# Designed miniproteins, single chains, continued (2), part 71

Each design is a single chain, and the fold is of that chain. pLDDT is the mean over its residues in the fold that is shown.

## One batch from the design tools (miniprotein)

Design m6441
Fold by ESMFold2-Fast:
Structure m6441 (fold): chain A 64 residues (1-64)
Amino acid sequence: MAVSEELLERVYEELKRALGEELAEKAVKGIQDLSAAGFSERQALQAVGLEFPEAREVLERIIE
């Protein structure tokens, strides 16, 4: 995968705390699916942030 395990764990923890477990699971799955499709870490996080606007601020902090 283009996305590290550490990054996926951080995304899950941050989103779970801010928006709840269900959204965190959906967002992490989306990142994993995009990574498997050949998208880079940054592209996967950006695309998931567009799909889940409420997660966008959290994901932007992780990218930056």
Scores: mean pLDDT 78

Design m6442
Fold by ESMFold2-Fast:
Structure m6442 (fold): chain A 107 residues (1-107)
Amino acid sequence: SDEELKKEFVKLMKEAIEKLREIAPDDPVVQQLVDSLEEFVEDMEKGEKSIEDGLRALFEALRYAKEMGRDELVEILKETLQKLIEAARKYGRDELASKIEEMLKEI
């Protein structure tokens, strides 16, 4: 169950990276977000980083996109976090889902 949830988180992070690249592949803000998130995905797949580490990376990316005034990037990252909430609930991690919801409200 935890392994399946981690696989779903990695899948959703990869989908977010693809969507970010599609907006403006040569944009420095997009490239910085993509590079950061790709490093976390690799480390999660290697078992070197947890779901909590991946969530931290997504929230840092969201804050950076918001700080840069990039509403379209903010929307993609928020949609990814909403899908992660759904995945956490699907795998019986209601406490984790509630934590993501509370953190998202503060942004």
Scores: mean pLDDT 85

Design m6443
Fold by ESMFold2-Fast:
Formats: structure tokens, C-alpha cells, sequence
Structure m6443 (fold): chain A 82 residues (1-82)
């Protein structure tokens, strides 16, 4: 499960980052942007779930930092939709 958990976490974070980027490109469509940001939040939560199965401490710490960065990016994007 370890290698798969690491891959799943990385994939989820990569998809979350792309959705945040797409949401910012669609600022004119507030509903579409909101849906994309919601999906990004779900993917960040999924990455946090997979992180529990990652035994490599260095990889876990890297993923934790990436999760925190993406959470900050997500909150910033949500605030920009005000």
C-alpha cells in the first residue's frame, strides 16, 4: 500500500493544484470557479487521507508541506472570489 498511497497522494495534490489554476482562469464564472475550488478541497482531503498510509518519513514530511501550501492557495483563491 505504501507506494500506492504515495502515488495517490501526489496525484490528488497535482489535480487539486490544476483545479485551483483553472478556477482562477474562470473568475468571470463564479459558479464554475466555486465548483472547481470545492473539488480541489476534496482532493486535498483525499491526499491527507493517503498520507496516513505513507511510512517514508521524508516523503510524508514533503507531502505535509505540499498539502499545507495547497490549502493556503485554496483559501487565497476562495478569498479572491469575494
Amino acid sequence: MDERALEEAREALELARELIREARENWENKRKAAVLLTAAGILIAAASFYLEFVRDEEAREELEREIERLREELLKAIKELE
Scores: mean pLDDT 82

Design m6444
Fold by ESMFold2-Fast:
Structure m6444 (fold): chain A 84 residues (1-84)
Amino acid sequence: SLPIIKGLADRFGVSQSQISSLFRSWVPTVLANPGDFRSLAQQFVDDLESTFGVQIPAHVRNATILGLEQVFQQMYANPDIFQP
C-alpha cells in the first residue's frame, strides 16, 4: 500500500481500506481534471472530513493538501496505484 494511505488512515482514525476506497472513488475526477491537482487535493480533504467526521487543524490540513497534490499527479500518471 502507498505510505500516504497509512498516514491518512492513522491521522483520521480509519482503516487503510476505507482510505483506499475513497481514493479509488476520486480516480475519474482526477483523470478529468489534469491541471487542477491543488484544488482537487483541497476538495479531497473536505470529503475526508465530511465522510469520517474528523476536523483537521489548519497547519496539518495545508501539509496534507500539498502531499495529496503530489499523490494526484501520480494517480493521473498511473491510476492503478490505488487498486486493491
Scores: mean pLDDT 79

Design m6445
Fold by ESMFold2-Fast:
Structure m6445 (fold): chain A 70 residues (1-70)
Amino acid sequence: SGMAKELAEQLRRQQELLKKEQERLKKNTSPTSLDYINFTRDILKRQRNGEKITPDDVMAKMREFLAKNK
């Protein structure tokens, strides 16, 4: 039982390291793609926190990140 718990934590840490490595590789990737991923993560985080996300909030954020990617 303890071994399974420790393996799950190891896998999570390994995934975080892989994410960091992918972030480094994405330095030469389209900024639109990277910003879209970050935008989606922020929306999901707010939903998990039980925050109200209105269509206007989403549109405002989308306009902001589209402006950055010009």
Scores: mean pLDDT 66

Design m6446
Fold by ESMFold2-Fast:
Structure m6446 (fold): chain A 84 residues (1-84)
Amino acid sequence: MKIERREVEAEVTATHNGQTYTARVRIEGEFDEDGRPLRARVEVEITASDGTTQRREFEGEHLDVSEETARRIAESALAEWAAQ
């Protein structure tokens, strides 16, 4: 089977309590010859202005591999960090 790979990235920045947080999301997807999504891997890296960094990875079978999806994941990750 022929596998096509697609990669998208997005960055979102937010400020909370005087700290700036940047979430960078990378989605790498695999598709079959008919364009059907097989698997996607997501990397999320959050960096605070004080140099603190957190990294997370997860996989999904039916994830939309688009900049819009990557941005949504980044916004969710920043909201989760801001809530802590």
Scores: mean pLDDT 76

Design m6447
Fold by ESMFold2-Fast:
Structure m6447 (fold): chain A 77 residues (1-77)
Amino acid sequence: SAFEKIYNYLSKALKGVFSDETIKKIAKALAEALPEEKLTDELLDKVAVFLHTLADRGLSEDELVERAVAFAKKYVE
């Protein structure tokens, strides 16, 4: 599934950066927000890099999800 692909990618890329629960919520939101065809390895790499820049900013889980989705949507436009 799209969720499994995203979750497996982000879990590996963001290991020790965010909780597993946070990564699952981000993966679910991305799978719901974008068609599977747009969820490329290139996009997931860009999302992971972007999320690393947010790691020390004290953002809530909901804020991380919102920003990840917004970033991904802008990237595929």
Scores: mean pLDDT 86

Design m6448
Fold by ESMFold2-Fast:
Structure m6448 (fold): chain A 81 residues (1-81)
Amino acid sequence: SMEEKEKIAEEAERRILGAALRALSALTDPAKRAAIQALVDEAGARIRELLEDESASVEEVKKEMEEIVRDVEARVAELLA
């Protein structure tokens, strides 16, 4: 259902924002801070596209959302290195 997809999206958004906020607290480099912001914006767009895809099952949305979160967390970790 759309309600289930929205709950999955809200959880993904919370995890992404949490990772971004923790990274921004540790980073002083303006370029890296801008990169974190761009990652959040791109992830938000991907989440919106998944919610708009009526053909996607709840299971598929859950898998794709987990991939988005994993990708953001990995790229945030690279910026912290």
Scores: mean pLDDT 87

Design m6449
Fold by ESMFold2-Fast:
Structure m6449 (fold): chain A 107 residues (1-107)
Amino acid sequence: SEKREKLEKAFDKAVEALKQLADEITKGLSPEQKEKVRKILDEFIKKLREVVNKLAEGLPLEQAREEMDKIIDEFEKKLSKYLTKEQVEKLREALRMAVDQILELAE
């Protein structure tokens, strides 16, 4: 499916950018805190990829948006244990931009 390929490529590009931003934000953290943030990021990338796959298979746009918004809210809450409010907000904004671009491509 051409739609699946476009969505997967856009998601992979967004994941790469998000990981780079996370590396910049976490440079000042202990190795233990960096590892916890990395694991949270990996978990949420996996959850978002599952929604992107469903979207490519015909999940309605409104349902995909709702599922992605719930994932972002959970991600923010988990990261707030290890990162400052400003650091969490930067990652949340990058993640929201990525999600919005994917939803536009799926429309």
Scores: mean pLDDT 84

Design m6450
Fold by ESMFold2-Fast:
Structure m6450 (fold): chain A 78 residues (1-78)
Amino acid sequence: SLSAAQRAALRQNLDFEVELGVLKMSFAVAKRSNDKEGLEKTLARARELLAQAQADGASQDIIDEIQALIAELEKALA
């Protein structure tokens, strides 16, 4: 069984995964439609999500996934 603190951390990490999923979908749509403005807006949101995840002490796996998305967005805008 998990402690109350462990359950709270799990819920927080799931919330970050949901937000990351939304950003991944936004990236896929913008990339497919060659929407540079949409890619730039998604990159800005991904950077904000990274800062929030780091501030809130999200798991390293989530931080790594957000950083990977940022790298793909930067590559698409290069």
Scores: mean pLDDT 87

Design m6451
Fold by ESMFold2-Fast:
Structure m6451 (fold): chain A 90 residues (1-90)
Amino acid sequence: MEEEKKEKIKKLEEEIKKKEEEYREKLLEAVRHGVLAIGAAALATTEPEKREEYLRELEEHNRLMEEYEEEAKKLKKEAEELKKEKEELK
């Protein structure tokens, strides 16, 4: 039973590590799109002939930022649930 418990903990640790890695990747993508959205907003102000194009890019990057933030939130919750399960196996 103790060896079985150790194997379960090891599997949970690997799953937690994977979720934490995916969470970090999603946060980096959200930040990237946030920065690109700010850039598009600035260009929409300085280049009126391309304003509609830059406003469309702003909307797309804001949407992608929100999508990646929601994916990151889900991964964080999943990792926290796995951490709780690991604690219960003490």
Scores: mean pLDDT 85

Design m6452
Fold by ESMFold2-Fast:
Structure m6452 (fold): chain A 61 residues (1-61)
Amino acid sequence: LSDEEQLKGAENGLKAAETSDDPALLRAVIHEMRETVETSKSEEARKAAEEAIKAAEQKLA
């Protein structure tokens, strides 16, 4: 994936985490965003992915 595609994916993940109350979807967002944090070379994509993880974790708590 390009840096732009990874950033768009992370932004979509954040929106999904903010708008969904489905625990299965929130867990899927956490899983996908963790991969982005570990593999992406884009600082913006990693930051957006970390925000998405935090939002999903807060909803699951």
Scores: mean pLDDT 79

Design m6453
Fold by ESMFold2-Fast:
Order: structure tokens, then C-alpha cells, then sequence
Structure m6453 (fold): chain A 115 residues (1-115)
């Protein structure tokens, strides 16, 4: 997971360097979750990368380029909210649990066929 996150971060750093743009990187950690936000602006267009890593090392993202700096700043400000970050983390946890439950569904299907 860490190597995959670093590849995404490196790709954004290289894109910023190619455009001669100043890169801003932010990291937040909450209850084993890690959120990385990387942004740069080129000619009025803001590129924003958001990566959420779960405690078990699963990666969610990237989220796409936003059309303006103001839109990117709004999203970053919302992600700094404890409530908004917790909602994002809870959604990722729910998706992770649903994926695990799908794997277990085969066992329950077999029990229903025997019953």
C-alpha cells in the first residue's frame, strides 16, 4: 500500500515539476486512517489528488482534477473538518466491510442450498 501511495504522490510531483508549478502536500491522520492531499495550480487550473488509506492499508482514490483553485480550497477545507473526514473514513470502511461480506456470501449460499 505504501509503495502504491508513493507512486501516486511521485506522479503528481513530476506533473507539477513539468508545469513549473509549486506543489503543496498535506497529510492528515485519524484513528489509523491516513489522508494525503496534493495540489498544484497551472494557468488557473488546479490539479488535486486525494488518497485515503485505511488502517489495513487499502487505498481509496485518486479523486480528479478540479477546474479552479477556489474549488480545490473548498474541498481541502471540508476535508479538514473532523465531521467531513470522519464521514469519508466511515464510507471507505463501509465499502471495505461490504467487500469482505461479498467473499463470505459464498459460504451462506452453500448453507441455503443444503437447507
Amino acid sequence: AEAQVERYRQAVREAAAFHGAALEEREWEHDGYRLYVLSFEDRGVTTLLVLLITPEGRVSGPWFTLPSREAAEELVERLRSPEAFQELAAERLARSRAAHAAGEGLEHAAELEVS
Scores: mean pLDDT 60

Design m6454
Fold by ESMFold2-Fast:
Structure m6454 (fold): chain A 97 residues (1-97)
Amino acid sequence: KKEEIVEKLEELIEYLNELAEKSKDPAVQEVLNRIAAAAKRAKEEVEKGKLEEAEEILEGAKEFVKYMAEQGVLPKDVAEEIIKRIEEIIELIREAK
């Protein structure tokens, strides 16, 4: 499952980077880049076997996405997709403990 978690984190990072490239709004790009940076840190913690730390980073990223959607910075549909992907990865981490 560790390899599956890393693969899903890489898929999330790629998805976020693609969204940032397609965005014409610098504020949206900055938010997406911050979420991608959090996913990258979570991946590094998973690779070190620090699953609790990875889960904490991803839960923090999820709350940040919710907050940015509430502020109107992220479109609701984009935020919902990002949250869904983060929650799927958190479930995999919980199963791997």
Scores: mean pLDDT 88

Design m6455
Fold by ESMFold2-Fast:
Structure m6455 (fold): chain A 63 residues (1-63)
Amino acid sequence: SLLEKIKEILKKGGASQEEIDAILAAAKAGDFDRVTKLLVRLLIDGKITEEQAQEIGKLLKEL
């Protein structure tokens, strides 16, 4: 599933369960401004690449 793919990318990058849950909760609420801000935080922290942040953002909109 798309959700499983997103979780795998985030987990392998070293995102905490709290960070993953926050991103998924924001996406479920349709708050994609918050999703973007949370993904940017992970990018700054070195947990995901810019390409991964863009891919995850697109996949979350398709859920």
Scores: mean pLDDT 83

Design m6456
Fold by ESMFold2-Fast:
Structure m6456 (fold): chain A 94 residues (1-94)
Amino acid sequence: MEPVVRVDPSLSPLDVARYAYTVVELALRDKMPREDMIAVVETLLEIVREHYPEMEELQALLEEVREMIRAKTPYEEMLAFLRERYTELARRLR
């Protein structure tokens, strides 16, 4: 598994979106504590905002997931939401 903190300048927008999706999906599947998931999502948001500011849809998706975590949304509901929204985003980035 690639380290979350690595920024590869050769990554395409689709690769960036897939990486962020994979990290968050694994955290949700493993039922990571909510405070730890907030930290992970906020770290991903900082990276995307700094290095990929044009990826507004990915930023919005990560912000929505962060708010769902804060609202104590069930893990299964967050996972379903993330999978649906990522699938739509990935289609647009191809």
Scores: mean pLDDT 81

Design m6457
Fold by ESMFold2-Fast:
Structure m6457 (fold): chain A 90 residues (1-90)
Amino acid sequence: SSLARELARQRENEELIREYREKVRKMFELGMETEEAQEALKKAEEVTRKGNKEAKDQKSVSRATGESLREVGEMVDKIIETVRKAREEE
């Protein structure tokens, strides 16, 4: 059903947040610069929670959450790549 598909996407988004949070945490433990990534993750989580509580349209909430998570993912990947390149050039 369409509801099952929506729930599957919500679970996928939640799993993605968990994965990025864990990667950022490990990078922080290694002394890497993660402040911007942590801030982006907090904002994505807040947008998701507010959307779920205030939503009159579940479809709009799901789309906004997906976009926010994709932006967080891109930011985290960019930070990881930047740190990796800096280490290789030194």
Scores: mean pLDDT 63

Design m6458
Fold by ESMFold2-Fast:
Structure m6458 (fold): chain A 97 residues (1-97)
Amino acid sequence: SSLLSAEEVEKLVREAIETGDRELLERAIEEMRRHAAAELTDPSTLEQVEMAIADLEGKVEGKDLSELEEEIKKAIEEGRYEEAQKLLEEYREKLLK
């Protein structure tokens, strides 16, 4: 396939965060975008995915919301978009506080 599996994307993000490798994190986020775009046809859901990715980038810049971030990534990669949107709402609330 042309896309990484959900597990492969999660592994790349985990490794990037642990090593502090910005380029590796950017690659993992790009792969997650490709995966989401291939699975999503609804523009509003795609927008939520883009916001989740932006918040994930914020973690690397000094925001530690790792548990919600991992749950959001997993939900998006597994196609659980209703759950992903709910988790994203919680993530944004914590990010703004």
Scores: mean pLDDT 59

Design m6459
Fold by ESMFold2-Fast:
Structure m6459 (fold): chain A 64 residues (1-64)
Amino acid sequence: MEEKVKKLLEAIKNGDYKTANKLYRELMENSTPEERLEIKKILSEEVTKKGLEAAKKHLEKLKK
């Protein structure tokens, strides 16, 4: 499970939406309700973290 989640995050980062969509579907179809909640939590946390880092880097560039 964790390895497939990492591949999904990597596909999203690379803009490979076809692969990301396929991996997401496979994860959801083969996971229990509890596992689906955990996957959604991991994705939400990672997306939020990367978004915050990108915003911070952008702000630093504006300050010099």
Scores: mean pLDDT 71

Design m6460
Fold by ESMFold2-Fast:
Structure m6460 (fold): chain A 99 residues (1-99)
Amino acid sequence: MAVSDEEIEAIARETAETANEEEKEALEDLLAVLEALAKTLAGEALAPEEQERLAEALRNNPELARLIERVLARLDDPAVRERLAALLRALRLALELLE
């Protein structure tokens, strides 16, 4: 794997230790965007509520829209998919540790 589980845990722990409430909200927005992208990459249709949540997250974070466009342009690259999976694991773990 391009990113190890140990590296993911370390990133999540650092994020949890430093994140405040505003940063937690930003991480939740990022997680929603990445989960929607992962479902799209898997060929799954997004539910209407998932589409609305994605739109809200992108409105709150315009830079994420550009990131999504770049990732979608490289869908044939297995390294991009592997990095997306690693980011999803890190964000889920960080949010769990923040609790």
Scores: mean pLDDT 68

Design m6461
Fold by ESMFold2-Fast:
Structure m6461 (fold): chain A 91 residues (1-91)
Amino acid sequence: SMEQAELRAVADAIEARARANPDEPVAPALLELAAGLRAAPTMEEAARLLAEFARSLRPEENAGVEEAKAWLEAAVAELREGSEAVRASLE
């Protein structure tokens, strides 16, 4: 299933970021997000989970949180574009 492959790719990227920056306060939450994405039944559920997580961050707390939020917003956009591009390529 293409959706599952895309979700696992995004989850792997999030997990890699968390493991590369283990001292960041957001790292444990990113690992939980990655697990949630792998378990998500649809792209829509995954995008909602990513957007909800991004909105839960407090940008004024520190730069690491803002960077994580920006990265997650980019991942949501990439997930959406990937799904659309795949649909277009199968026509």
Scores: mean pLDDT 66

Design m6462
Fold by ESMFold2-Fast:
Structure m6462 (fold): chain A 68 residues (1-68)
Amino acid sequence: SAGNELVEKLRETLKDEEKLEFVREQLVERLSEILGVPKAEVERQIEAGRTRELLEEADAAVAARAAA
């Protein structure tokens, strides 16, 4: 099954640093989608230590969309 083979390959290939980078990439992509800003801007804010503020902005955006 293609899905199982992909998952096993990822588990075998990824080291802890690679796993953390993969999780970071997923977080950046999801926040970019939620906030409607470029991935580069999300990455810049994370590097600036604004991850908490970025998550709060995302929560507010989700709540606003649910209220609309």
Scores: mean pLDDT 72

Design m6463
Fold by ESMFold2-Fast:
Structure m6463 (fold): chain A 100 residues (1-100)
Amino acid sequence: SPLEEAQRRAIEIAGELVELGQRVASLSLEELLRRLDEIHRRVLELLRQLSPEQARALLDLTEGLLQSLIDVTPDEWRETVERWSQRFLEELREILEELE
């Protein structure tokens, strides 16, 4: 079903954010931001296919996972990742408002 497919994609994206946090010490800042930009595009694409209720759930999940990533990010990159995360979450909130 379309709902099952959307849930599967959300789980895949969540898994990638978790793996990124686990591997952050082995990455350069450039590679981290590149992977985050790729995840960003996929989340936006998925969000546009969801109901408002599903989109809210995806936003809440993404916000929590990004905070977990920030918590394990090296101190010297933290401000950059936090600013990236804030812009991403603002964009997701704007799309959610358009869906409601």
Scores: mean pLDDT 81

Design m6464
Fold by ESMFold2-Fast:
Structure m6464 (fold): chain A 66 residues (1-66)
Amino acid sequence: MLSKSELAAKVAAAGVLAAAVESGLADAEQELAAIEELREEVEASGDKEAAELARKYLERARKAAA
């Protein structure tokens, strides 16, 4: 299982990527794929709070990309 610090780093990375999509600084398709991978890894950890936060970041990025 991921350590708490590794889990926090993955969630933070998803948030940064979502913000980049929202601000138009990054390729939306590429960043969405990266956020989806991070969400899957976070969900696999079993931490429900972290998984919910990662899902929210993916949803924000998807909304910005639409």
Scores: mean pLDDT 81

Design m6465
Fold by ESMFold2-Fast:
Structure m6465 (fold): chain A 103 residues (1-103)
Amino acid sequence: MVKLEEASKEEMDAVLAMYDEIEELLARQSEVRLERETPLGIHFYFERAAGGVLKRFAEIGGRDSEEKKAEIRELAEQGYAVSSVQMTSDGKSYTGANSPLSR
């Protein structure tokens, strides 16, 4: 993963290539949200902010577990803003958080 503030020219080119791939996927689906189900119930949401900055969001479903916490940490390290979603036993209530530390 590359930090734009600390990036060399080569690292900047790699980051731009990654953004181009995400933009192509969004254009191909004609959707802002890309949803992928995993055993941990992960959903990825991709959105562009004003000024052309791409924000990456991951919404992780299912009940809280050590495996879910590990996945949240890994996604945060890859630059995703992670929201953890936990369904209650009645299936009607959700709890979400934008920070993996606030889960």
Scores: mean pLDDT 48

Design m6466
Fold by ESMFold2-Fast:
Structure m6466 (fold): chain A 59 residues (1-59)
Amino acid sequence: MEEIKKLEEEANKVRQQAADEIRRLVAEHPGPEGAQRAGEVVTRADKEIEELRKKAESL
């Protein structure tokens, strides 16, 4: 069960880092450019989180 906890913590870390990066991007470029880049970060983070979740479910 330690491995599942580690994967959950890694998923939370990815989400937290993505949220921080999104805020910085939007703050630096509050226009369409910042929104576009933020969207790309969200998509990447969601993919990583889903892969970690699937790994945890297969344990």
Scores: mean pLDDT 80

Design m6467
Fold by ESMFold2-Fast:
Structure m6467 (fold): chain A 85 residues (1-85)
Amino acid sequence: MELAREIQEEWARRAEELRRRLEEEGASEEEIERELERLAAEGLAETIRALTGDAELAERLKEALLAGDEERAKELFAEARKLAA
């Protein structure tokens, strides 16, 4: 069971590349944090897709996280946990 770890390592690498690029562009720490939050939402969605096999659930979770819809994200996380168990 290394799919989750492989996905984690790939997204961690992408996060480092994104941070380095933004730092080279002179982005503020707040701007870097915002872009990393977007990337983290994408990485979480990919992890959910890999663990559950439900691409629609993963996409809806990403949309809820990017929209800041906390209640919707919690419901989608609960559904993902049921499917991943």
Scores: mean pLDDT 76

Design m6468
Fold by ESMFold2-Fast:
Structure m6468 (fold): chain A 75 residues (1-75)
Amino acid sequence: DDEIIEAANEVGKAVYAASGDPQLAVRVANAAIEGLEKGDPEELIKRVRDAALPGGQTAADMAEKAAREAVERFK
């Protein structure tokens, strides 16, 4: 699904920009794919925040923002 891959990449990029950690960005992008596949916006947001939190509060906030933007695109 092109939309899922594109959205996951945007979430990963946001976390990389905030944290500078490429391994964390990949982990968060994978969490975004899993959340998007489940079709539950709150589960997506929870998963990406939890995955990004090791990168700090800013990384978690940027992950949530990107995930919410992805959800809006699917409406």
Scores: mean pLDDT 81

Design m6469
Fold by ESMFold2-Fast:
Structure m6469 (fold): chain A 100 residues (1-100)
Amino acid sequence: YVELGKEDAEQLDDPELQELTIKIGELLEKDTEEAYEELVKLVKEAAELAVKQGTPEKTAKAGVAVAEIYYRVKVEKADPEALLREAAEELGIPVLPAPP
């Protein structure tokens, strides 16, 4: 459940981004394979629009990565920790060091 995009969309004052953010929330609540597939598509569209409106590419890529992690965890039963570390490395976000 993610409300982070709602505040960002409101600050951008873009009704198209606001509508996409609402649809993303609805898809997360459905918790079905088709909903997660549509979620990834909508987040990619929202990311492209956000970049065109001045959002940093790194932030847009992070949003897409989160949607793809949800899809892979819920549909493909992948390990969320491994996927989060992989996405963080690609985005240049600091990862936690391996335990001693």
Scores: mean pLDDT 65

Design m6470
Fold by ESMFold2-Fast:
Structure m6470 (fold): chain A 78 residues (1-78)
Amino acid sequence: SMEEELLKKVYEYIEEKLKEEKSLNEEQKRRALERLKAGAVVLVKTTPGSKEERLAYVKAMIDKEIEEYKKNPEPPVL
């Protein structure tokens, strides 16, 4: 389905963006990945528009969530 294809592309995007985040350690990346993937399911299901419009919007939301997460990542660094 279009929804399943969108979710796959969003998951791949999240994984690649987090791999590039040098400011986060592996546990922080793992927790971010789990949370972002869970949120992506809701965003994909509720975002209207074409496949391309939905993908672009969800990617933009993921970018915002990663930037916000970087301000107070979990677990905190000692």
Scores: mean pLDDT 83

Design m6471
Fold by ESMFold2-Fast:
Structure m6471 (fold): chain A 55 residues (1-55)
Amino acid sequence: MEMLSVEEVRKLMSLLDEEMQKALEEYLSTKDSEEIPESEVLDVGVEVTKEEMKK
């Protein structure tokens, strides 16, 4: 997938843990577009995972 709609991203978020859902929700709220590159969604997920691994 090269691009994801906001709806598709939210569907994927429902399969993620609480902290990833919050990070993606904040990210989506800063977006003016309804289409999100897959690479940006993955980058947010990696950042959240790193924070959880430190705990």
Scores: mean pLDDT 64

Design m6472
Fold by ESMFold2-Fast:
Structure m6472 (fold): chain A 107 residues (1-107)
Amino acid sequence: SASIALLDAQLDLYQERERRAPSLSKDEALALIDDAVDTERRNAQQMRALGDDQTAAFLDTIARELQQAGRRMRTLSERQARLETQMTFGSISVALATQLVVLRREE
């Protein structure tokens, strides 16, 4: 399944991002979140093009969560922004793992 392969790769990526988050500056974390928003929007559009509206909607939800986190981080201190970034990537990892369980049960 194209959706399972994508979400497996995304889970590995977000787990690595969560691990790296404490070492990032606020500006680096904001840039990483902005890049992640654009990537998830492109992934959602690709899934819609394949007729996978469920996975596309899920990826749109991730993009929205990232965008909201980026907005919150702009007003936070360096330390608070690092914690917010780590928590955001951790939350996304949990959501990806949960969605993978759902998709694997439908096979």
Scores: mean pLDDT 88

Design m6473
Fold by ESMFold2-Fast:
Structure m6473 (fold): chain A 63 residues (1-63)
Amino acid sequence: MPLAEEFSRLQEEWLATPDPERRLALMRELLDLWRQAGERVEISSLTADGFTFSSGTPSLPPP
């Protein structure tokens, strides 16, 4: 499976798992996976960062 998919699954499992001990193990796996996916995550970040909303001009046109 691709790194991104595994990362998402691990993160979800980590959040859903109430066991603190298991959370620690998952954290370690997430960290390792995150490092491996660092290259892909960087690309994703750049793409997501390219989105903006709203304007600086609070001007409203007439009817």
Scores: mean pLDDT 61

Design m6474
Fold by ESMFold2-Fast:
Structure m6474 (fold): chain A 55 residues (1-55)
Amino acid sequence: MKIKEILLNAEGELEVEEGEIVYIKDNKTGEVKTIKSKGGKIEIPKGSNVVVLEP
């Protein structure tokens, strides 16, 4: 997998393609969510770091 995009202190909606893997780190708690994208939009909690990986 290759890194497609890195967003620092992101919030709001992010458009992603099917098969992309998204890591969302909450900067307040330090917790990391991993989402396997089905395409479309995902909601980014305020104050998150986001890494998008291509399949």
Scores: mean pLDDT 81

Design m6475
Fold by ESMFold2-Fast:
Structure m6475 (fold): chain A 87 residues (1-87)
Amino acid sequence: MKEEIEEQKERIIESYDTIVEYATNQSEELEAKRKEAEKVLEEALRFLREQIAKGNPIALEAKKEIAAYLEEIEATHGEVLKEYSDK
């Protein structure tokens, strides 16, 4: 389970990085990557939420790490996260 949670955490971070990259460059090539990243993000966040709901402490720690990462991105690209911050 720890490895699975770490994998989903990485997928979430990578997906946000891709979304931020698209918002910065706004190229047609990056649009396809952004759409795939949004899908991956949705699936990974669903998995993480289910693990948190089950009381998994490793998932709770992963959520804290993701929150710290999002705070860092919010400081530089906060407007990009506006569509995703309510989840």
Scores: mean pLDDT 73

